# Ledger of designs, part 8: designed miniproteins, single chains, continued (3)

Each design is a single chain, and the fold is of that chain. pLDDT is the mean over its residues in the fold that is shown.

## One batch from the design tools (miniprotein)

Design m8248
Fold by ESMFold2-Fast:
Structure m8248 (fold): chain A 64 residues (1-64)
Amino acid sequence: ELTFVSHSEEWVRLPDGRWQRRVTVTTRGDDGTEHVLETTQFLPREEADALLRRRRAEEEERRR
C-alpha cells in the first residue's frame, strides 16, 4: 500500500505558445521507500488559460 507524501504542479510557457503542465506525486511504500511519479501534459493556450485561472482561485483560497 502507498501513502501519499506530496503533490506539486508546475506550469511552463513554451516557445511555441503552448503550456506545459508538470505534475509530480510522491508516495511512500510499506518499506519506507519513496516513489516519485511525474506526468507532463501539453495544453493549447486557451485550455491552459482556463486551468490556470482555476488554479489561481484555489491558490488564493489556500493563502487565506
Scores: mean pLDDT 72

Design m8249
Fold by ESMFold2-Fast:
Structure m8249 (fold): chain A 113 residues (1-113)
Amino acid sequence: SLKEVVEELKKKINELFDKIMELVRDNPEARKIVEQGKKKINELMEKALKSEDPDEVIELLHEISTLFSKTLNEIVKAVPEERREEISKELNKIYEEFQKAVDEALDKIRELS
């Protein structure tokens, strides 16, 4: 079902945020950015869970992708310059996992339409 696809994606995204939080645990400013991004994305996921319209869910997933990318960029800016290259490499791996999860969800939603 549409709801099951969105619930599984929400679970995966929150697991990725937990990995990000571990990477920046010693940086209070970066942790605050992660917490705010996680909150906003979960609010959009809750809207997607309440929707029975596949087109509305696809639009919300696009907004979630934009916010996730923005959150990662803000984290890089918040860490000390000497750590930016290392953190960027780790966040890029997380972003690739995020994109794969979103693409798999979009494919499943299209099959339900």
Scores: mean pLDDT 89

Design m8250
Fold by ESMFold2-Fast:
Structure m8250 (fold): chain A 81 residues (1-81)
Amino acid sequence: SEIEKLVEEGQALYLARASPEELRALLARLESHIGLLDPEMARAARNGLAAIRAALAAGDVEAAHTYFGILLQELREWLES
């Protein structure tokens, strides 16, 4: 699954405290695959992406990583359902 691969790559970036540039690149890839999610999860993912991007735009890298971790956990729980 492309989403499973993105979640795995995202977990590696999250644990490594990856740069804003690396986060933005992964978020763009995730956004391009939102159509693979059901409507409820797609809505949650869009909300998460918006929150992460807002934090990055504000220069709040810690908040961006926190929201990123939450989004990855929601995606993982959805994949296990």
Scores: mean pLDDT 87

Design m8251
Fold by ESMFold2-Fast:
Structure m8251 (fold): chain A 116 residues (1-116)
Amino acid sequence: HMTAEEYLEKGRDLLENQSNPLPLDEAEEYFKKAIELDPKNVEAYLMLAIVYLIRGDFKKADEYLEKAEKIMKENNIKISKETYLRYRSPLLFYARLAGDEELIEKIEKLFEKYVE
């Protein structure tokens, strides 16, 4: 039986594989399984935000970013340097493609406030 980290890794591998179309539904299922096994897995929430941004579902992307911030705030969790490098640029890239200035600001504040 796979661990939360193994589910997170499988979902990331699907998105990093330049398949056309991207297997967003399968990746979403893996990230949701990671959260089911580890509800404090901030990276899984950030990956779901990326999945929904790629889909053009900016409301769901915003909801998952809010869930990530809430978990970090309530559990005193900081973003590692590795997490910062992995997620900040992709999130900002897709938010900029969306033209959503509020979402861009939310992403920038999240990575500024919670980086250790």
Scores: mean pLDDT 83

Design m8252
Fold by ESMFold2-Fast:
Structure m8252 (fold): chain A 77 residues (1-77)
Amino acid sequence: MEATAKKLLEELKPEAEKAYESKDKKLEEEVKKKTAIASLMVAEGKSFEEIKEEIEKANEKEKEEAVRRYRELARRG
C-alpha cells in the first residue's frame, strides 16, 4: 500500500506543483480528481498499474463520483 501510494505521489507531483505555481483552478481540480481516485483505489488494495489505468480512462462523471466518495470518507473518518 505505502509503496503504491509513493509511486502515485511521484507520478502526480509534477502536475500538482504546476497547479500550485500557476494557481490554475482547472488544473488544481484535475489534480484533486486524480488524487481522489488514487486514494480510494489504494484503500481498496489496487495495484499501481490498475490505479494508473483507472485515472487515465476515467471520464468526468467517474472523476466527480470519486471526489464525492473521497470527501464522504474523509468527513466520516
Scores: mean pLDDT 74

Design m8253
Fold by ESMFold2-Fast:
Structure m8253 (fold): chain A 87 residues (1-87)
Amino acid sequence: SLKDEAIELLKEADKIYSEVTGKPELSDEAIELLSTFPEEVLLAFALQEIEDIVKDAEADPNTPEEKKKELKEILERVRELYKEHRE
């Protein structure tokens, strides 16, 4: 489902963000809570959250270039899911 794909993309972005910042990853409980959101709300939330993660990573000179590229690819994928939801 679009919700499951959005959660997976959010988890991928959060994992990279956790690795570069040292902040803890999203918990299983947080993921379970996100899965209860309506599809439209979850897609909007995931898009905004991933955009913020990408912006922070781009601003940090210590983030490896390959990780910045991975985050941008994740952002493009969540943007495509958001467009698919509107079809």
Scores: mean pLDDT 81

Design m8254
Fold by ESMFold2-Fast:
Structure m8254 (fold): chain A 73 residues (1-73)
Amino acid sequence: VEEYIERIRELAERTIEETGDFARESAEATAEAMISGIEKDPSMAEARLEAMEERSREILRAYEAHKKEEEER
């Protein structure tokens, strides 16, 4: 259980570090929701980690697209 919570925090932290303020609120809110969910129902820990991983990928892709759009100008 604790391992999944730590992994979710690591994913959020890495996403924020790579995207800065672009996705800080989104990454933090998602991580808090996933962690809270695990604390209420530890049996869902793996599924919530997978959801956080997918969300992190979506945020990183959105940020990459945003950077390319800004660089084009």
Scores: mean pLDDT 79

Design m8255
Fold by ESMFold2-Fast:
Structure m8255 (fold): chain A 110 residues (1-110)
Amino acid sequence: SEYIKRLEQERKELKEILENFEKLSAEEALKKVSEVLNKIIEILEEMSKENIDSEIKELLESFIQRIKEIKKEIEKAAKENDLERMKNLIEQLILMIESLIEYLKAKLKE
């Protein structure tokens, strides 16, 4: 699936942000993470509009809402200059996206 490849690329971008996290200001980290998360949301919204199983669609819609919630928490952590909290939230997002990718690969036989 082209969507799974796009999600894997955005997961890679999040991992690269984590690897370089100590070199970034809170503002720079927030900007980079927000750009990646906006792309992930776009990919998931595109997938949810495809002729797919209603169970998968509901999962994608739930996941979009959860990403939006974590994005708000990252924005709050950045405003408070809480770099440790930002890093932990980005790590949580990576694990969530990895779990979603594995689920989608199993369901789509990829």
Scores: mean pLDDT 87

Design m8256
Fold by ESMFold2-Fast:
Structure m8256 (fold): chain A 90 residues (1-90)
Amino acid sequence: RVPASQVPPELRPEWALEQVYEETDDLKLKRAIELLWISKFVPELKDLIPREYVEGILKKLEELLAKSTDPAEQEAYRAAIEWIKELYNL
């Protein structure tokens, strides 16, 4: 609910994941996002997320990026997409 422009650039990937979390009604996708957040502290948890849900999160981020006209939001979505792609070697 906080505007992306008020979030420090370093935390914009987390803001982007929160937007996907709020927009989705898929409880399994929400669970995958929760595991991604926790994986910053417990790296092993990222390997528990099925690839299909990682790809689902990426698809939702790309859809939100395409709909956004705010440069700060676009930067946040791109940062989250890049972080996830690097994390899973996609």
Scores: mean pLDDT 82

Design m8257
Fold by ESMFold2-Fast:
Structure m8257 (fold): chain A 98 residues (1-98)
Amino acid sequence: MAAIERQKEELRRIAMEVGGIKEEDITDELLERILAKQRELEARAAALTDAELEAEVAGLSLDEEGLRIAERLLEFLERLGASPALAEVIRRAIEILL
């Protein structure tokens, strides 16, 4: 099976367990947007300072929906084994916003 399909299944599970979102409301478009944002942040992490990464994550979290997305991204990163530095920056940004 394609790795992307496994990532979508894991993210769907997180959205249901953490967000209380019904499976019907979890669209492929939503999952693809979250995965695209994750890839964007990972690709830029090597070039960005911790402060710049925090600012980008904070900028996405100006409303309640943005905060939920940020929390799901953090859990997704931890489950995928994304870089500890990126996961820590995102966690810190979420804690500052909460």
Scores: mean pLDDT 57

Design m8258
Fold by ESMFold2-Fast:
Structure m8258 (fold): chain A 69 residues (1-69)
Amino acid sequence: DLSLTPDEIAQKIYDQIKNSTDKEEQTKLLAKLLVEYGYSSYATEALKYARSKGITDEEIQKAIDEILK
C-alpha cells in the first residue's frame, strides 16, 4: 500500500514476527525486514527479539542469502 511509509511497513513486519509461533517464519520475516528496511529502528528491535528467542545470526544470514538469490 503506497499510503504507508517505509517505517510503518517495517513496524507491521516487526508485529508479524512477534505474533508468529513458527521460528522459520520469524526468521524469514526478519531477513526480509533487514534486507528491505534495515535502516529502520524496527529492524534493530526485531533482531534483538529474534536473538532472545534463540534464533542465531547464522540462521538469519542463511535466510538473507536465500532472499538475495
Scores: mean pLDDT 81

Design m8259
Fold by ESMFold2-Fast:
Structure m8259 (fold): chain A 80 residues (1-80)
Amino acid sequence: SPIAEQRVKNMIENMEIFAENLEKAVKEGLISKEEAIKLLDEEVEKLIEVARNDPRLSKEQIEELEKKLKEIAEEAKKKL
């Protein structure tokens, strides 16, 4: 479904923006690295829960989204 595909893309893009904002906040001394790691993990869990409750998304789309969200968080953690 084009709607489901766009929803997945939007969630990935929002996670990337969130991660970039946290990286910037750590570099600017606004939050600690430990706080940023916690917020990244919490955001992944929140987005996965939203995806699991979205009737437009298939199980396979949810699993792929979970993988990509976790990859974004892990890449962001390496840059902190």
Scores: mean pLDDT 88

Design m8260
Fold by ESMFold2-Fast:
Structure m8260 (fold): chain A 57 residues (1-57)
Amino acid sequence: MITSFEEFVALTPEERLAFFQSLGVSKPLAERLAALDAVKDPGAVFMAYLYVKLQGK
């Protein structure tokens, strides 16, 4: 189970995408959140952190 953001970052891109899709996130947004591109999309990285923090234990 994903319990921390560090564990989430260590996942494959496909596993990150599946995680967001399991939470009901649409595929385009899930791909954006799974990319973790802090330079081009820092807001998506922050949202990815919030999803992991709020849903993970």
Scores: mean pLDDT 75

Design m8261
Fold by ESMFold2-Fast:
Structure m8261 (fold): chain A 73 residues (1-73)
Amino acid sequence: MEVEAEVVAVKEGNGVALATVRLTESIPAGEKATIVAEVEVRGEKVKVEIEVTNTSEEDVPAGSEFTVGIPLP
C-alpha cells in the first residue's frame, strides 16, 4: 500500500537533513507500505519514499512519527 506522510519538522546538519514525518493513515498489521513525503530541504522539494513492513500483530496508527535522513550534497 502507499501511505502519505505529513512533514512536521526538518532539522539540517552537516551532510544530512533529518525530516520527521507523520503518517496520515494507519499501516495494518502484516502489511507492506510505501510511505511518501515531500520534504523541503534548502529551498528544494525532495520526494522521499520509504518501504516498511509492519511485522507486529497490531496496526501502526495514523499520527505515528518517524525520522528519515536525507543526504545533502
Scores: mean pLDDT 79

Design m8262
Fold by ESMFold2-Fast:
Structure m8262 (fold): chain A 81 residues (1-81)
Amino acid sequence: GEWELVRRVTVSFPVTDLDGRTSTVTLEVELYRKGDEYRWRTRLYEDGRLVAESEDVTTDPERIEELEANLAALEEAAARQ
């Protein structure tokens, strides 16, 4: 089978750096599923520029539950903006 996109959450917020400069930070998290495997990708953007990216895979049900809860919280926060 192919990886299925289960969830995508995008949230943006202003950040002021140590030099007093304000930028817009956007966090994008994508959760994919294939059978009992979950794969998530996190992308961090500053003013629309990709500055960091990470990816991981798990089959741990506890880890999956934690990820789903965190994504639900982020999605709720994003929906209120």
Scores: mean pLDDT 80

Design m8263
Fold by ESMFold2-Fast:
Order: sequence, then structure tokens, then C-alpha cells
Structure m8263 (fold): chain A 59 residues (1-59)
Amino acid sequence: SERKKRIKIQAQVLANMKYMTKRSDSEVDNYLEQLAAVYGDFEEMKEIREEYKKTEPYK
């Protein structure tokens, strides 16, 4: 589905950014929580968070 495709793309972008910036998991979680509050889609942001934890950054 387009939703699952979007989640995977966002998870990969987030994993790459975390790797490049050396941010902690809690910093990423806080960012996603703030983003969910702005856009009102807490479930999609939660799914992105869980997916990015399984996602390897591109080296």
C-alpha cells in the first residue's frame, strides 16, 4: 500500500539522518512525537518509529 511504502521511505530517511548526525534514539523519538503533535497522525509516526529501529542506514 502507499501508506506502507511511505512509512518505509520515511524510516530509511530517518535512519540515515540519525547515523549521519549521531543522534540518540530518544532524540529521534522526541522529534517524531513533536511531528505527530503538529500533523495529528500519532499512529503513522509510531509505525515510522518502529520501522526505523529495524532499518539500517545507507553507508
Scores: mean pLDDT 73

Design m8264
Fold by ESMFold2-Fast:
Structure m8264 (fold): chain A 70 residues (1-70)
Amino acid sequence: MSEAVRNAIAAAEELKKQGKYGIAGRAYLAAGKADPSDPRYYLKAGEMFLKAAEKYPQWLPLAEEALKLA
């Protein structure tokens, strides 16, 4: 993997451990944009944004965008 993808994944996993799903989703989305050949990152971004949207519905548009890219 490129260093940019690796760094974004590491950041996303750390944020996920902290329960910061919205910003974890943004980190996974960045990984997907850096490596668009791997749809798993867009799927994980969508999952994180959906978890964030359970508490803050403003995350729903980002979940929709990430899932459309997967």
Scores: mean pLDDT 78

Design m8265
Fold by ESMFold2-Fast:
Structure m8265 (fold): chain A 72 residues (1-72)
Amino acid sequence: SMERLEALYREAQALAQQILETGSPEQIAAFQAKVDEKLKRIAEALKAGRYDEAIALVEELIAWAREVLAAS
């Protein structure tokens, strides 16, 4: 659902902010590049009404962000 997607997106943004605050310049640059690619794909999925795909992409971004924070 859209509400579920919004909640996941907010979680992803909170994790992104944490990486931006605590990451190295190299980690931040790599993170921004990945986020830009993922956000484009999420936007395309949403425009096409593919909410399940959009949700999966946001979940993937969250999992990746958590892995980056755990490794730091």
Scores: mean pLDDT 78

Design m8266
Fold by ESMFold2-Fast:
Structure m8266 (fold): chain A 60 residues (1-60)
Amino acid sequence: GPPSPEEVEEAKKAYDEAKAHIERTLSGPEREAALQALDDAYASGDPERVKELAEMLKEM
């Protein structure tokens, strides 16, 4: 079914946290690629995809 409002809020929080982490910890092409992937996931409207990708990107 469609994502719940709570799932959407969680995805936005994950997006914001991952973006801040990437901007602080990565540079150059890796930063650009990570930010693009995160933005693409967020634009997809799939909160689970955003949360999964955000956790993966925190390991970069």
Scores: mean pLDDT 80

Design m8267
Fold by ESMFold2-Fast:
Structure m8267 (fold): chain A 58 residues (1-58)
Amino acid sequence: MDDLDRKLKQAENLLRERGKTLSVRDLAYGLGFKSLSSFNKAFKERFGKSPSEVKKES
């Protein structure tokens, strides 16, 4: 798994564990993404769903 894939998998796990209290915006910037839009795009391309959709599952 490359660096981007590892960051996205970590984000998925954090959203599932702490989705109710975790801001998608703060998570994106915390992982080093330059914007929420770039994070959302990369995440959706990798997992087939948005970070907000994963957050709803928690």
Scores: mean pLDDT 77

Design m8268
Fold by ESMFold2-Fast:
Structure m8268 (fold): chain A 93 residues (1-93)
Amino acid sequence: SLEEARRLVEFAVDALVEYVEKHPDLTDEQIDALADAFAEYLKEKLGLSDEAVERVRETVRQVLKDYRDGKITPEEARERLVAELRRILEESL
C-alpha cells in the first residue's frame, strides 16, 4: 500500500540521515554511492520504475550535497527527503 511505502521511506531516510550526521565530510564520490545504494534499495523494496529510481537518486544526491556544504541541518535534510520521496511515490503509482 502507499501507506506502507511511505513508512518504509521514512525509516530508510532516518537511517540515511543518522549515517551522514556521523560522517559530515563525505566526498562527492561517497554521496553518489549513497544515493545509488538508497535508490536501488527502494527499487527492490517498492518496485519503482527506472524513471522513479533516477528521480530518487538525484533527490538524495542533491540533499546530501546541500547538507555537506552546510546549507541545511540534518532535520531539514530529513524533512526534504521525506517530502520529495513521498511525492515521487505518489506520482509513480
Scores: mean pLDDT 86

Design m8269
Fold by ESMFold2-Fast:
Structure m8269 (fold): chain A 74 residues (1-74)
Amino acid sequence: GGTLTLVASKPLKSGMKFEVNGVVGVLALGPDSALLLSYIDGKLVGYRAEVVSPTRAVVRDVPEELAGVAREVA
């Protein structure tokens, strides 16, 4: 497992979606949490992310293939 950091150029709000290479999408659940969705071995898997700032969220225990995959959302 690894850590994936997601960066947004605007404050995270419930319902916001992000695109990250190697994942299906990221959904902001609120100011303190988000959900990362990815396909692994043909199955959709969700990971909880913790919001560390208004524009950043961190996901832990991410597969090695997704570790380091992130981009700034404008």
Scores: mean pLDDT 66

Design m8270
Fold by ESMFold2-Fast:
Structure m8270 (fold): chain A 89 residues (1-89)
Amino acid sequence: IPLEGAARGFLRAAELAEQGKLEEAKWLVRNVGEDAVELLEDRGLKEEAEKVRELVEKAVQAAEQGNGKEAAEYARKAAEVLLEAAKEL
């Protein structure tokens, strides 16, 4: 998956979280997050990979607590990290 594709996945997870679909949002954030971290690490972008890993964990924790707004905020921040990394192409 290209970095922009992973970013769209995080934005979709944010939409789901805002709609109260917290289990779907959590599943999508985890799966997109695993792919995104691997892609960033393979490119030597270790700081960006750590940021995405932290943001995914925070989004999952917020969703587990029923806080869809906070989960959406963290998912959007993860998308921003990926879009900034994509500008280095």
Scores: mean pLDDT 86

Design m8271
Fold by ESMFold2-Fast:
Structure m8271 (fold): chain A 56 residues (1-56)
Amino acid sequence: AEPAATPADLTVVKAVRDALEGKITVEQAVSLVENTVGPAVAEAVRRAIEAHRDLE
């Protein structure tokens, strides 16, 4: 449990959680992250959501 979080970290966590809960689309979550921290982190977030939803 690490209490130190930047506004950027909070945006990433919230975007991923909201997308997984269906409150926003994956594309909206990626856009929020890209605008806050940049495209590299946004790509990582997209991959994390897709991995969680991956069907075998």
Scores: mean pLDDT 72

Design m8272
Fold by ESMFold2-Fast:
Parts: C-alpha cells; sequence; structure tokens
Structure m8272 (fold): chain A 61 residues (1-61)
C-alpha cells in the first residue's frame, strides 16, 4: 500500500525519493519507506532528521 502525507512531510518524502532515485510523487509507498528507513540509519545525509522522524512515525501508523 501507499501512504499519502501532507505539508512538510510530503516535501521530506519528495526529497528522500529524489535522493534515492525514486519517482518523486510525495507518496510513501514501500520503496519510499525503505528509503526513509535507510536515511534514518545513515543520518550523514542532508535531510532534516526531525522531518524524517515525523515521516517515519506518520507512515508507521
Amino acid sequence: GSIQLRGPLADAVKNIQRDAGLNVDGIAGLATLEALSAYVRDSGGNPDPALLVESLQAASR
């Protein structure tokens, strides 16, 4: 399934999708959730960790 996010969470998802080489649609599908999980573990990237935590928390519910 896919999870549709709002506001700054959607922007964070789009940034993750772009960096991971995925289609940039702002929807947290399986590939996007995998990319988000990779980014929270490899926090040396340029996305905001607070937005990533919010995105993961919203997507996991």
Scores: mean pLDDT 63

Design m8273
Fold by ESMFold2-Fast:
Structure m8273 (fold): chain A 85 residues (1-85)
Amino acid sequence: LEAEYEEEEKKAEELLDKELSKLSPTAQAVAEALRQADLADPDAGVSPGELAKRLGLSQSTTSRAMREVLKAVAEVGKKLDAERA
């Protein structure tokens, strides 16, 4: 809102969408559910068990998909950090 974050947020969103699009459909569904949970309560986070319940998946499938999503997010963060360095 304050300062010039709009262009940086736009670039981060584009990179994140690109990395997420490379993941399995299950990982993409997990990413969307995490995004919805963050919008509802940004401070709470979401456990793999709650996410599995919401998506009708096994906990092991959800945990693996969450790990794929977190790796994609970490890759986007590294790319953004590299552009700043």
Scores: mean pLDDT 71

Design m8274
Fold by ESMFold2-Fast:
Structure m8274 (fold): chain A 76 residues (1-76)
Amino acid sequence: MLSEEQIEKVAERSKEELKKKGIEVEKEVLKEAIRLLEAGASIEEVIDFIKRKSGLSEEEAREAVDIINREATREA
């Protein structure tokens, strides 16, 4: 499982990658999404979480989860 420092790095990198795609997400929302994934939440549960917290569309929230998983895999 990722440490809190690793979660911070993954969230910051994910936020920058999303910003390049025109998607804005609060870093704290990304950090909580990462914690949910680490705790074994499903991809669909995390998509719904990001949608509720950030007001993103289904497609934008799905892109956010894909980027988070990619960055988390690089950090682990």
Scores: mean pLDDT 85

Design m8275
Fold by ESMFold2-Fast:
Structure m8275 (fold): chain A 80 residues (1-80)
Amino acid sequence: SLAEIRREFRAEVAKLIEDYIKKYKPSKETLEKILEVRNRLEGELDAELAKATSPEQARAVRDRTLERFKEEIEKIIKES
């Protein structure tokens, strides 16, 4: 279901954020930027999932959005 795709996305993002906090101990400002990216990409995921017409498309949207999250976190870390 789309609800499962959203839950899986949130769970994976939460794990990534937890791992980054534990490993890098980012500043409050850096963490706030990461959380802002999370919130924005959750909204974009919802919009893209509304266009998905198959479970395969929904999973592809989830995976692509996770890749974008990782890319944007990498940029934030490099800029910090």
Scores: mean pLDDT 84

Design m8276
Fold by ESMFold2-Fast:
Structure m8276 (fold): chain A 90 residues (1-90)
Amino acid sequence: SMAELEQRIRDAVELERQRAKGLDTNGDGKVSIDEIVEAARRAGASDEAIKALEERFKKADKNGDGEISLEELEEMVREEVREEAERERA
């Protein structure tokens, strides 16, 4: 249902916001792609997962400065969850 999709989006967005706030040490509402990649590497992510992560965030980087705003991160996660739900519906 739409309500289930919206809840799934909210949960995914909140999880990513919590992760991003941990990386946003200066409180400007932005995190660098390099910081995200380094955090994933420290968490034991595979080289394949790190490459996918870099491609994911570079696609969301609308101004090309190598930084993602919390708003851009939220939009990216919303689109990913919607695409996944569409595949499940098909």
Scores: mean pLDDT 72

Design m8277
Fold by ESMFold2-Fast:
Structure m8277 (fold): chain A 60 residues (1-60)
Amino acid sequence: SKIEEVNRRIDELQKEADELEKKAQASTDLNERTRYYFEAAEVAAEIIHLIMEKKGLEKE
């Protein structure tokens, strides 16, 4: 179902965000650390959009 596809994508993105945060915390280079945090924030924004999409599908 479409809801199952969205749930799978959210799970994948959550794992990606967690890995990016770990890389940021492990980085000794300020520019690299900032880049990882920025990428993690973009992934978090995508998760929010997917949650909104899922709520729309559940109302149908």
Scores: mean pLDDT 82

Design m8278
Fold by ESMFold2-Fast:
Structure m8278 (fold): chain A 80 residues (1-80)
Amino acid sequence: MEKEKKIEELRKEIKELEEKGQKAYEEAGGKITPEVAELAKKIGELEVEYASLTGTPEQVAEIEKKVKEEIAELEKAVAE
């Protein structure tokens, strides 16, 4: 039961950060700012944690790889 509660809390936190990130992105005129990149990175970390609670080791590795690639793309976008 505690695992289900933690999963629900992670979903809520991810949603709140996604809304905050979307607002920051729109306020920046659609540019990836350092603030937007940091929010996306935090969301990615929580997604990996969510996958570790709900998925198989293979699914966790896939999500970690995707998150790492997305973070690298965001860092590149901030620099440009």
Scores: mean pLDDT 80

Design m8279
Fold by ESMFold2-Fast:
Structure m8279 (fold): chain A 79 residues (1-79)
Amino acid sequence: MLSPEEQAAHEASALAWLRALARSHGGSLADLPREVLRALLDWALKERAYRTALEIARVLGDAEGEAAIAAIHAAQPEL
């Protein structure tokens, strides 16, 4: 179990990595193939990087998935 500070650092690191990946592929997550975005979403959820998962879900246009991820994050704010 991560402390709130460790969870925040973990999410910040995952988001920074995702943004760096986007920059190397034209500067936008929308420039990545949908197959890659789906794989990255699965990775982010497995790693409990909810902010990263939300950014990917938005790019995919998955409003239902975005809502589900936000609900999970809200239910576990201490994680």
Scores: mean pLDDT 72

Design m8280
Fold by ESMFold2-Fast:
Structure m8280 (fold): chain A 80 residues (1-80)
Amino acid sequence: SSETEKLLECFLTNYSVEKYGKPLSEKSLKVDIKFLNTYIKNVTGSTIEEFTVEKFKKFLLAISPPEDKELIKKVLDECT
């Protein structure tokens, strides 16, 4: 859904600020969005547009390193 795509963009932008202290460049954001779209399609057979917000949040948390899960959850909740 368009809501899930907006969540992804918000997540990538805010996660970079929280973890690295600086926003992601527009070029890096586009690369990361394309990479994650391709990854999700290869792993699940579905596009990001076909994900509900709740399914996408669960998927991202499931693939995240254990040490990052709490930060990722916080940023996802702030973007929804």
Scores: mean pLDDT 81

Design m8281
Fold by ESMFold2-Fast:
Structure m8281 (fold): chain A 55 residues (1-55)
Amino acid sequence: MPKTAKQLLALSDEELADFLRSLDIPQPQINIFLKYKKEKEGLFIVMAGMILNGL
């Protein structure tokens, strides 16, 4: 199970989407997360850290 934002960044888009769905994150937010992974890596890391820490 991924525990850090860097581990989430290393996942494929499919693996990341499946992981986020397992956390009951809505599909529109998953789509934004996938976009940020490609376009805004710094913001992706911040958001991933918040999700993994339950914030």
Scores: mean pLDDT 76

Design m8282
Fold by ESMFold2-Fast:
Structure m8282 (fold): chain A 97 residues (1-97)
Amino acid sequence: AVESIISQLQKLPKEDAKLLVQALIELKTNGTLSEDLKNQINQELEEAGIETSDDDEVNLAKYVELLSDKYKIPVLAIENQLEKLPIEQLKEILSQI
């Protein structure tokens, strides 16, 4: 399962794949994103002309949709798989991308 998810994430640019996995780790750990990750996701959304929300989970969902549209990959399906994984497996995936 982990190897299949890594292969799917590798279809994205490395920095986008890392940002997605880090955001999920922080949301699972703290329920919110750090200021650095908020700024990175909000910048990507603003550069694409997408309105940002006060809700970190809503902004992550918008970022997932942006990546899907930009790279023609079903990133929502990848994110749904990642969301089901424990934090330790997400950290392992992050170390491999």
Scores: mean pLDDT 85

Design m8283
Fold by ESMFold2-Fast:
Structure m8283 (fold): chain A 100 residues (1-100)
Amino acid sequence: MELPQVRIDPNLSLEERAEVVKEYVEQLMELYKVPEEVREGILKKLDEIIEMIRKKAPKEELLKKIDEFKQFVADNIENRGLRSVILSMADGLKEEIESL
């Protein structure tokens, strides 16, 4: 799914891109009235990914955490459009990490 907001500034660091993704996901979950428990779970997983990036965690561990995040989104976000948008943003982060 192509998102108008997927056009992230190429000069942003991986950490800055992950923070932008978190802000955007948080705003979308609020707009779509996602249950608080699911919102907290998703934001916690994004915070874990951001902290791993800050700690310069191994590429393989970052990719595994993103796949775990994608699975949580697939299992817990019932709105098909929102799910596709969040998964697309996660794929963008995965591609950036794979290019490291």
Scores: mean pLDDT 81

